# Designs tried in a protein design run: designed miniproteins, single chains, continued (5). Part 89

Each design is a single chain, and the fold is of that chain. pLDDT is the mean over its residues in the fold that is shown.

## One batch from the design tools (miniprotein)

Design m19296
Fold by ESMFold2-Fast:
Structure m19296 (fold): chain A 73 residues (1-73)
Amino acid sequence: SAMDELKRILAETSARAEELLQAGDYEGALKVVEEGEKRVEALIAANPEISEEQRAAIRAALETLRRRVEAEA
């Protein structure tokens, strides 16, 4: 499902960003978050059946991750 794919992208983006933060690669971590945001927005645009609550939850999770990366940079 589209939601399963969104959850997968979020999980992969979070895991990779954390790895890069632990390695001190803040620029790499930010790029990973930016690509994750891009992939999420493309899937949301292609899947109108995704509820507003589901969209908000995924976007909020990525925003939280972005803020964490930016705080370390």
Scores: mean pLDDT 86

Design m19297
Fold by ESMFold2-Fast:
Structure m19297 (fold): chain A 72 residues (1-72)
Amino acid sequence: SRREQARQLVEQARQALEQGRYAEAEELARQALELDPDSPEAWTVLGLALLEQGRVGEAGGYFMESILLQNE
């Protein structure tokens, strides 16, 4: 399913973050969001990848999406 494919991409993006591959983590998280935009985990990983790249303003927006999806 698209949701399972998105979940696998989020897991790959998280591994890329742990390995310091922030640009790859960003791309994988964006791919996951194309398949499932209602994934708080994908928004969080995208935000973290951008934060590590110094793109703080963009990261804040994506963290907000993650919070809104978890609370609503």
Scores: mean pLDDT 85

Design m19299
Fold by ESMFold2-Fast:
Structure m19299 (fold): chain A 62 residues (1-62)
Amino acid sequence: VKELEEQIKKKPSAELYAKLGTLYDEAGDLEKAKEYYEKALELDPENEEIKRGLENVKENLE
C-alpha cells in the first residue's frame, strides 16, 4: 500500500489509484476504497472498470 502511495505522488495514474481502491476493498476499508476509485475516475472518467468498482463499493457502504 505505502509503495503504491509513493508511486502515485511521483506519477499519478488512474491505474495506480484503481489498484489502491481494489486493495482497500479487499481489506474491508470501503471508505478508502471509494476515495481511491473516485480519484482514479477523475483521471479516467470514461473507464467502465473503475466505474464498476466504485459502484460496487458504494453499494456495500449503504
Scores: mean pLDDT 76

Design m19300
Fold by ESMFold2-Fast:
Structure m19300 (fold): chain A 65 residues (1-65)
Amino acid sequence: MGDQLIKDLILDYAKKTGAEIVSIRIEDGTITIELAKESEETREFIKRAQALADAFGFRLEIRIL
């Protein structure tokens, strides 16, 4: 389990759902993701990212710009 693996999985989810990621930050067990806007694709992405965070014991923070 590494931060790079988690980032790679999140980027894969974004590619598959069509969500536009502005930034990803992993600090002190928290994954912070900045998204360009809210959309149906963004909601599907958030659902998958939350499941990933829960599975690896991370907190997820979503910021929509």
Scores: mean pLDDT 82

Design m19301
Fold by ESMFold2-Fast:
Structure m19301 (fold): chain A 75 residues (1-75)
Amino acid sequence: SEELEREIQEGVLLIKAAVELTVARNSKDIEDLKEAVEGVRKILAEVRELTDNEESIQAAEGILKEVEEIYEKKK
């Protein structure tokens, strides 16, 4: 069903965001950190286009906040 396909896409996007957070936590390269921030911002936009699920949106927003905080501390 289209609903199941959407739920799978949401899950894949949140996994991608978690991967970017892991990169940010382990990277010492400012360019990698900047790319992680930009990557999660793009993922959050894609989540918002796919769903009105507040939990999924909040999860992506939380990851973005963490990645941005890591970038600000390391830049």
Scores: mean pLDDT 86

Design m19302
Fold by ESMFold2-Fast:
Structure m19302 (fold): chain A 91 residues (1-91)
Amino acid sequence: MAKEEAEKLREEYDRVAREANKEPDIDSQIDFALLIMATAIAVREAEKRGDYEKVAEILKIGVEHLRRFLAAPDIDARRAAVNEGVKAIAA
């Protein structure tokens, strides 16, 4: 169950990340890259431990904050979404 759930969440995460990558502003792209890297590192470390429940948790946080990034009206709101996501992943 946990591994299957993590795989489905990774598919959703990849889809949302591709949508976010269309943002043309370079500062927003840097913020996006920070969230993507934080998510990737956390997922890799959880997978190394076989902790697929944690992988699913991290991917859910990533999806939530990528969706907030996509819905954001301006650069400051996009940066806030990234900073909150990185903080949540680190917790």
Scores: mean pLDDT 84

Design m19303
Fold by ESMFold2-Fast:
Structure m19303 (fold): chain A 58 residues (1-58)
Amino acid sequence: AEKQADLLVESLKKLGYSDEEIAEFLERAARMLASQGGENKDLAEAYRKKAEEVKKKI
């Protein structure tokens, strides 16, 4: 889960997104995944945690 979040951040940076935009994207994705439940809960938590780490950098 954490590795997928890291790869997503790298991909978004390559596309020219700012750290602020990346953090917002990860938060929205985490909420969407959390609402679906099941196996997506671990991925949602990883995205939420990564969004917080990116926000601390801003």
Scores: mean pLDDT 77

Design m19304
Fold by ESMFold2-Fast:
Structure m19304 (fold): chain A 62 residues (1-62)
Amino acid sequence: SDEERLGAFLMEVARILEEAEAAGDPAAGLARVRALAAEFRATASPELRARLDAFLAALEAQ
């Protein structure tokens, strides 16, 4: 389902960001997240893309 797919993506994003922070390079983690988000977005429905865009906007605010 879209909810399960989004949930799995967000868990992977959290892991990437935690690893990048631990490595002292959060910017590299964010860049990797953006690349994964672009790939996810390319195969996502308009509804799922709207949710992804909201998540990315919140992430940028952090």
Scores: mean pLDDT 80

Design m19305
Fold by ESMFold2-Fast:
Structure m19305 (fold): chain A 89 residues (1-89)
Amino acid sequence: VSGNASDEELQKAAEQVANGKKVKLVNVTTESLTKFLSLLPDNTLITFNGQKAYTSGGKVVYNGETYSYEEFAQKVTAETNELEFQKVK
């Protein structure tokens, strides 16, 4: 799924993650990623550049720290424009 996708396409992609499917988001911006993260269920595994993060309690846990969706999006979009998402539990 493209990071330039419409809100409806991002919502459908988030539903695919909730249904146990692996979704790849490309060409992400801080805005589009923040929006997508807000649609994801808790315990979604996020993988990027060989690194891992998880959604938990309306936040993202990454490298032992807790980030808001916007803070995580700002941090990760500085390093990559491509992430994979999969519900683990």
Scores: mean pLDDT 81

Design m19306
Fold by ESMFold2-Fast:
Structure m19306 (fold): chain A 87 residues (1-87)
Amino acid sequence: SLEKARELFDEAVRAAEAGDSQTAEEKLIQAYELLIEAGKVDELVRFTMAAGILAAGYRLQGRDDVATALENAVKKAIELAEKKGLL
């Protein structure tokens, strides 16, 4: 559900702020997988943009580990969405 995807995104953001790169990536991927399965393209685009902005912010702070984790999750989401014919 969209509500569950938002919950997972919020969990990913909290993990990223705490420096838990692995949990941030895993939770963000789970959020994207739910949106892709549901065909929610508009929500996918919004979550992808939000994660990209967060990653850029972490890079500016010198937090390359969490930035890379978020970027990896976004890349996986785009690849999966393309494979499913959503993009």
Scores: mean pLDDT 87

Design m19307
Fold by ESMFold2-Fast:
Structure m19307 (fold): chain A 83 residues (1-83)
Amino acid sequence: SSEEDENYKKLFARFDKDGDGVITAAELKAYLESLGFTPTDEQVNAFIAKYDKDGDGKIDFDEFKEALSDPNFLFDLADLLAS
């Protein structure tokens, strides 16, 4: 696999704490709190919904790679972190 896929897998694993292959709102919130941020459940759910292509309330690995390729992802994440 490419080094980019390996970087995505490492980053995904930092969010996917239980290793189920999806990022939930709770996992995203826990990751951000581990970095010293305090997002609300509503803010985290809104962020996930923007990048959740299949509407299941979770971000899978393919959706995550697509989201990271979108320059708006970093701005949306920065807005979430800025509260």
Scores: mean pLDDT 74

Design m19308
Fold by ESMFold2-Fast:
Structure m19308 (fold): chain A 63 residues (1-63)
Amino acid sequence: MLAEIREEGVARVRAAADGEEAARITAETLARLAAAGASPEEVAAAAEEMFAAQREAGLAPPA
């Protein structure tokens, strides 16, 4: 379940239209992981993966 939430979130970030959408998807996915019982370490790892996906897609976070 947690891995599925993380995988879906990463895929959605890769398909995002812009950085604003990618940031929103990231926040929603991290909140969903926390609500599903993910540890702070698991949430942090998911955040790193989603930020990496944003960089790969050319959707840099605001400075």
Scores: mean pLDDT 77

Design m19309
Fold by ESMFold2-Fast:
Structure m19309 (fold): chain A 91 residues (1-91)
Amino acid sequence: KEKEEMLKLAETMADVLADTFGLPEEQREEVRKRLIEEAERLYKESPNDAVKLGGLWAFYFDLARELMQRLRGDPRDPLEVLLIEISKERE
């Protein structure tokens, strides 16, 4: 039913983010918990299905933005690691 559909969507959203951003296992679990928790909150507090779904999608995009900022701010960005490895091969 509605709650099961929202939880399934939240799980799918978490998997997409984890795969897209190449998250380590601990961060994958963090993202999954945050999305499921928000889906459950929206289901309990929002009386309107459109508001529930819209709220979950807004949370998903905000979380994706947060993950992008984390990766761009980290000096261990995958692009920087790749550039270091390429530089070593040229030596």
Scores: mean pLDDT 73

Design m19310
Fold by ESMFold2-Fast:
Structure m19310 (fold): chain A 68 residues (1-68)
Amino acid sequence: SEAEKLLEEGAETGDREVAAEGVELLMKEGGNSEEDVEDAREKVLSLSPEEAGEAAKIALDNVKDVLG
């Protein structure tokens, strides 16, 4: 999925914008409200690059565990 690709890139690069986009798309796919999606995006953007990369990795691992 598009969200998985962005989360993988964010986890590898530590790019906060890429990680935030991945989390945003994942939450939209999960049926979350626009308010919750925007709040999550802002939280990821407030993290350091290292923290954003870890957050993206955790989100990606959780998606893979549900599908495997």
Scores: mean pLDDT 78

Design m19311
Fold by ESMFold2-Fast:
Structure m19311 (fold): chain A 66 residues (1-66)
Amino acid sequence: MKVVVTETTRWIADKLIEIGDEVDLIFTLERQGKKELAEEVRKLFSSPNPQDREKARKILEEEVKK
């Protein structure tokens, strides 16, 4: 079984403490039937690129409002 903790994984774990609400927003998208969008947002949050994570936040803000 593959268990690899990278700098990216640690960074995401630290950010989950700071942005715990973002995880709840992703669950909200899944519950609304927007599973494809929720998966894309999760992939963006898993990216080592800070720009991808900011893009994920913007998507959550716009989609969860509706």
Scores: mean pLDDT 63

Design m19312
Fold by ESMFold2-Fast:
Structure m19312 (fold): chain A 70 residues (1-70)
Amino acid sequence: SSLEKELKELQEKLKEIQKKIDEVLEEYNKAVDAGDEAKKAELEKKLKELQKEGEKINEKIMELEKQLEE
């Protein structure tokens, strides 16, 4: 069904976001080591945005799963 395809696409997008979070955390650690306060602040904002995007995708996944249960 189209709902199952959408669910799979959202699950893949969630995995992509997790990879981006991991990349940002690696960059953040490098910025910490370098003492780059401006870069740390930018990466903290990006991390929060990615976390919010992931939460929104997870919410949509849960809504689709509920719809599939009916």
Scores: mean pLDDT 85

Design m19313
Fold by ESMFold2-Fast:
Structure m19313 (fold): chain A 76 residues (1-76)
Amino acid sequence: VEELVREAQKKAAEAAKAAAAGDKEKAAELLRKAGELLKEAIEKRMEAGELTEEQAEELKKKLEEVTEEDIKAILA
């Protein structure tokens, strides 16, 4: 789980760097990948008994909303 979170943070940092360089398409792609890694981390935590299925679904929904808002901001 911690490894997936670290990979997601790395992808988010790469996305920020791509956005600063003007590569909006690459920045959006990297943010989507970061979101996918975070969803996988949530699923792993649910499998470990740290989260209920309901809690995992709520967190995944919130993550999708935040990721989509960030992508829209970059592409604007």
Scores: mean pLDDT 77

Design m19314
Fold by ESMFold2-Fast:
Structure m19314 (fold): chain A 61 residues (1-61)
Amino acid sequence: GNAGAAARAAGAAGDAAAAGEYGRLMFQKSHTSSQAAGAAASGGDAAAGRAAELEPYKAFR
């Protein structure tokens, strides 16, 4: 229920943030602010699945 939903949101948010940051660091040298935002959005979609596997429950605690 609510705990599972909260854990998924926290994990997905953390994973998406990490994926976005990774993309930012790679493209920051290339002067691509718009691409960094797009990478974060795309990473969020993929990250949602991975966050479930990467123990989003620990992030909640």
Scores: mean pLDDT 51

Design m19316
Fold by ESMFold2-Fast:
Structure m19316 (fold): chain A 80 residues (1-80)
Amino acid sequence: KIITINLSDGKKITLDLSDEITKGEFLQKLSESLKKLGNIPDNLIENLESIAEENKDELITVDEAEFLAEVISDILNELL
């Protein structure tokens, strides 16, 4: 399943959940996607990577991934 994060500038981040992944893996993929967009604050990337390390062993559900995507979308839209 593909999770899509919509940004206020019309850009999109897509994350693939086709495999069983951990919350840490999901947040790491999100961090990598944000780095590719550019102009994202380094502190936000560092915070996501830190949270990913803390959650590396816990599997993510689709509902949790969608919830995290919405939270990150809101944070990015407030910062941009």
Scores: mean pLDDT 74

Design m19317
Fold by ESMFold2-Fast:
Structure m19317 (fold): chain A 54 residues (1-54)
Amino acid sequence: MSPEQKAEIAALRKEIEELEEKIAKSKDPKEQTILLFRKLALESEIFLIERKAK
């Protein structure tokens, strides 16, 4: 895996952490659902980068 791909994965993981904090702070179930789907999309992006790097 290239250093650039590792940096991209690190950035995406940081965004996931920020989304998890927003989910925990949210009082609205609809907002929590939207944030959860966004988190899943970022996790899928990391998965694709890791798969392409092998």
Scores: mean pLDDT 81

Design m19318
Fold by ESMFold2-Fast:
Structure m19318 (fold): chain A 70 residues (1-70)
Amino acid sequence: SKKELLKLIGEILRVIGEIFDLEREIKELEEKAKKGVEGAEEKIKKLKEEKKELEKKLEELMKKLKELKV
């Protein structure tokens, strides 16, 4: 249905936005790590794992979107 499609698109866009925000934060922390800022490497590892979880969620949502179009 159109409602289900719009809801799914909204969820996909939200997850994509979260992934982009994490990627930006990771890049900022990588610059801080190069400058020797304490704890930056630990935060980078945590954010990379969080990004992997969001990428997996995005894959699941994209599969659901494909099923709605078929």
Scores: mean pLDDT 83

Design m19319
Fold by ESMFold2-Fast:
Structure m19319 (fold): chain A 67 residues (1-67)
Amino acid sequence: MAAAEEAARREALWKKVLEEVRKRAKEQAKELGISEEELEEHLKALEPDLRAAFEENPEAVAKNILS
């Protein structure tokens, strides 16, 4: 299989992980009284660390967040 196909699948999976994290974070923010602006700032700060964890273990991160 071409390496480009694996990279494309990993990027698609990463986008799904980010989308799910954002959805869950928005629901929790409503319950905790956190503003949407504060939530977005917090997510921006965490994104590099989440990306690093995903690059090390894409399947494990996806299973924990998407399932």
Scores: mean pLDDT 78

Design m19320
Fold by ESMFold2-Fast:
Structure m19320 (fold): chain A 77 residues (1-77)
Amino acid sequence: MKEEEEAEKILEKLAREEETIDISPEEAKNLIEALKKKLEEAYKRGEITKEQYEEYLKKLEEEIKELIEEEKKKKEE
């Protein structure tokens, strides 16, 4: 599936870059939101399975939670 392949590639790339690049929470959040939007569209069109959608969504949700915690720390400073 076109959307599934793109979402999977971006997710793998994000995971690899996470270890080597110190990116801002804002930039990471924007990338995750874009991925999430593509996943929702792909799922709505039936291009990915419910299991795949849920797995990708949970991974993105975990990343977003970590970014929110970092943003809270930044706001206090």
Scores: mean pLDDT 65

Design m19321
Fold by ESMFold2-Fast:
Structure m19321 (fold): chain A 61 residues (1-61)
Amino acid sequence: MEAARRAAEGAAAGDAGAAAEGGGQTSLKVNSGIRGARLSREAAAPYGEDAARRAAQAALM
């Protein structure tokens, strides 16, 4: 597999997909209504890296 190519694709999917799953799972344990958190991450999933990166930068600023 092309490491660089797969890393770029995997990073986008992992960042959005893993965050959506991980965050949702954690919120489910804490809050019975994790749909809001999961949907927020899922909404960012179509934008992938771009949305996630912008959100991170906004939080830093």
Scores: mean pLDDT 49

Design m19322
Fold by ESMFold2-Fast:
Order: C-alpha cells, then structure tokens, then sequence
Structure m19322 (fold): chain A 93 residues (1-93)
C-alpha cells in the first residue's frame, strides 16, 4: 500500500474518532471527510493540483477546529496526517 493511501486511511480513522469525542462537531467532521475523499479522488485521477488545493482547505478547517478544541488528540492527529499527506502529494507534481 502506498504511503499516501495509508495517510488517507489514517485521516478517515481519526475523523471517525473525532465524531465520537465531539458529536457536536458532526457538520465539521462531515465537511473534513468530504474534503479528504475529494482529495483522494483527485490523487487517483492524477490531478495533484486539485488534491493540494483540497488538502490545504482541509488543513485550514482542522486548524480552526483545533484552536477551539486544543486538547483533542483526534484533531491533533488529523492535522498532522493532513499536513503529511500534503507533503507527499507535493512530491508527485
């Protein structure tokens, strides 16, 4: 399995954990999940520019959530995973 595929899988797992830790963040978790799915689809299509754009949007949303919930281990993990995924996609373009 590619490193990037593992990072997308890890992000999905941590977003599921976040929804269990903070059920009040259901809308924000869904938005992040949609951005991650769209970024993965863009990578699969070879559209790395679109994947980078979507990952940057997801990172910004995760940072805003982490600022409100600084003690959330799942938000810290999601942000780290998304930043790592962005670096991996940038190597492919």
Amino acid sequence: MSRLARLFAAASIELTALSLEHPELDKEVRELQELVIKAMDAVDEGNYEEAIKLLKEAIQKARELLARHPDSPSLQAVLGILEEALKEVEKLK
Scores: mean pLDDT 87

Design m19323
Fold by ESMFold2-Fast:
Structure m19323 (fold): chain A 66 residues (1-66)
Amino acid sequence: MEELVKATPLEDRIEGLEESAKTLDPEAREKVLELIKKAKEYLKQGNEKKAQELIDKASKLIQEAK
């Protein structure tokens, strides 16, 4: 399946974080979306390590925000 082969853990995590961000308070949502935006930029540049760090930060922020 091409979709399964194409989907990296980081891309999948970003989608999940965007979904979770929809349920957050405006302030927490803005912070999470900013981290996701930065992570996407690093992924486009091929910097997966930096993108992963930002994704991890966004995930923690979601957990702490609620």
Scores: mean pLDDT 74

Design m19324
Fold by ESMFold2-Fast:
Structure m19324 (fold): chain A 88 residues (1-88)
Amino acid sequence: MDRANELTAEGGIALLRGDYEKAKKLFDEALAVDPENPVAHLLRGEAYKKLGKKEEAIKDFERAQEVAERHGLDWLAERAKKLIEEVK
């Protein structure tokens, strides 16, 4: 399994468990390995949102939308767009 995808999966599990600081750290590590990972950007945005870091959440969702659109991941781009609208 790709290391960035492993870290993103671990972060997703931490996010589901409500461990938002751990989730954010794991997504930081995933994005250090693969800066263009749209799922890691989306999920780090969710962690920032849960931590009350609105501006950081929006930036990650905007980046997730941009990367998802470039890769034809329409479902992810639409999800990111909705999350931006919810936080703004």
Scores: mean pLDDT 86

Design m19325
Fold by ESMFold2-Fast:
Structure m19325 (fold): chain A 58 residues (1-58)
Amino acid sequence: NARQAELDALAAESQELGDLIRKYVEALKAGNTEEAEKYIEEMKKKLGRFILPAAPAA
């Protein structure tokens, strides 16, 4: 069913975002500001997919 595929995709995105947040915190704890900025950019890209027209899904 379509809703199952949508929920699965949303769950996967949520897990990826959570992983990025965790890595961002780890980078900050290590004092790697440049790495932290990279994780912020990755998060923006994922969120941008919901705001801007996204490319077709895989």
Scores: mean pLDDT 71

Design m19326
Fold by ESMFold2-Fast:
Structure m19326 (fold): chain A 80 residues (1-80)
Amino acid sequence: SKEKKVEEAIKRLDELVEEARSLATTPEQQALVDRLENDVKEAKERLKKMVEKGYPDEVIDREIETLLRTAEAVLERLKA
């Protein structure tokens, strides 16, 4: 279901934020993670609204992919 898909995406985003937080050791890195955490919070609300409004699976899938890619890019930056 769309609800299950969004639930799993939210869980993965939370896991990525937690991993990013564990890697942040400098004030600059902490600020980067704070921005990611805020972006994820807004994205969770957006995804829930998309399900409620009956958005097509393809649109929801693309939004989830974009969000996960963004979170992973932050993780890669922290590892550099």
Scores: mean pLDDT 86

Design m19327
Fold by ESMFold2-Fast:
Structure m19327 (fold): chain A 80 residues (1-80)
Amino acid sequence: SLDDLVRDALLEAYRRMEELALQKGKPLTEEEFRRIADEVVDELAERYGLTPEQREAFRAAVDRKVDDLLKSRRERERYG
């Protein structure tokens, strides 16, 4: 289902985000979060042979979840 695909994408994106943050020793920018999520969406869309319409729905669903994550992170934006 689309929900399962979105969960798979978010798990992989979060894994890459955490790994990069640990390597940098500092929080990622919002641009870095969005770029990682976009890359994962593109990779999975290609792997599963999604139609343009399916890819658009998939990207929109992932973008919504990433926006929720970034909103939550803004509360912790001060890394002192």
Scores: mean pLDDT 82

Design m19328
Fold by ESMFold2-Fast:
Structure m19328 (fold): chain A 62 residues (1-62)
Amino acid sequence: SSRIGKLEQEIAELDEEIKRLEELYKTVEKRDPYSAAQLQERIEELKARRAKLEADLQALKA
């Protein structure tokens, strides 16, 4: 149960970070295409990590 709670918290924190970075991406997109590309890569990394944690969470609830 503690592990499930920790995974749910980590997923929620990732969702907030992804949202924040997507907002930042829109801000820098026209000013700095290089930084925008790095942010996009980071966002995709976080989304992949979220998907893995979601799969781990579903496995624990099975």
Scores: mean pLDDT 86

Design m19329
Fold by ESMFold2-Fast:
Structure m19329 (fold): chain A 74 residues (1-74)
Amino acid sequence: VDPAEVEAALYEIQGAVARISGDYETAAEWYKKAAEANPEDAALFYRGIADAYEQMGKTEEAERYRKKADELAA
């Protein structure tokens, strides 16, 4: 298994735990770390960041990360 994929998975788990707890700001930070650890899957993590910001009412930040995710998916 790629070490970068393992590191990103660990950060994604932390993000999911924070999200379940309603701590969307912390969830977004973990997803940012996941994107940094595994840029190949950054689109998935940017969608997680966008969703977290939308839950916080930060619409401009959410739109910015959705756009980044869409660019990577193209």
Scores: mean pLDDT 82

Design m19330
Fold by ESMFold2-Fast:
Structure m19330 (fold): chain A 61 residues (1-61)
Amino acid sequence: MREERRREAEELARRAVEAARAGDIDTASKLLQEAVELLRDDPEAVRRYEDEVLRAYLESA
């Protein structure tokens, strides 16, 4: 995967985690979906970001 796409996906995932921690699941889902689109060729990174967002949401509850 190219570093530019990975960096952008990481930024989107970070913002998704922040939204999930705030309890804004709609925004978190939207941002995560954008990150998934950038990482279409890397299913391991997709699973990692999905897990991070879910974990942040559960930890904030």
Scores: mean pLDDT 77

Design m19331
Fold by ESMFold2-Fast:
Structure m19331 (fold): chain A 76 residues (1-76)
Amino acid sequence: SQTLTQTKEQQVQQQLQQRFPDSTIQRVIVDPSKGPIGVIADVPPGQIQQVQDTANQLISRANQSTTIDQLNQNLQ
C-alpha cells in the first residue's frame, strides 16, 4: 500500500539520519517501481561504506514487513 511504502521510507530515513548525523539523507527508495532501491545522501568520505551497509540492512528489514506494526518491530 502507498501508506506502508511511505512509512518504510520515512522510518529508514529517520534511522539513517539518527545513526549518521554528519550525513544528509535526501531520499530513500524501497519500492522498485519508483526507482532503483537505495538511498540518495550527502555522506562524508569516511562514512560512505558504513552508511551504504546500514541503509541496505534497514531497507531489507523494512521490505520484510507487510504491516506498520511489523515494520516498527523490524526496525528496532
Scores: mean pLDDT 84

Design m19332
Fold by ESMFold2-Fast:
Structure m19332 (fold): chain A 87 residues (1-87)
Amino acid sequence: MHVDLGLVDLENIKRLAYDPNATKQEIQDRYYRFINRNVGRSSEEDKIPLLKKLSKTFKELANDPKTQPDLHDLFLEQSKKLEKELE
């Protein structure tokens, strides 16, 4: 159930990444809030797969030509930060 809610939030974040009116601040705030709501409530076993899925999604957004050019570095940094949390 929590994983499915996380997937819905990730889809909404992807839509923001493609929205020319979305700001870096709005996207960062939504990502941190998403992590706190979904990852903070999960057991360690559930947390690891969710963080891996988040990292993969951010990495895909960083390499997606549909993503706003100014957001590529942001998504790459977020992906690296999540990978560090998994260590």
Scores: mean pLDDT 70

Design m19333
Fold by ESMFold2-Fast:
Structure m19333 (fold): chain A 72 residues (1-72)
Amino acid sequence: SSIDNIKALGEKGDKSAVPALIRELSSPDPEVRKAAAEALGKIGDPRAVPALEKALSDPDPEVREAARKALE
């Protein structure tokens, strides 16, 4: 599934996936946005910071929490 692929990219720390994961933060599916925020947090690439800061205002509280943790 797309969520399993997103999680795998985060676990691997694949920096080449950062632009794709930033796009997934805009997914209509909150489960996908949450997985993307968690993956970007694991990778730790500063290119993700502006998108993660925007995700702090996400309508879904689990997406907001994932973005908060990713920015630690």
Scores: mean pLDDT 88

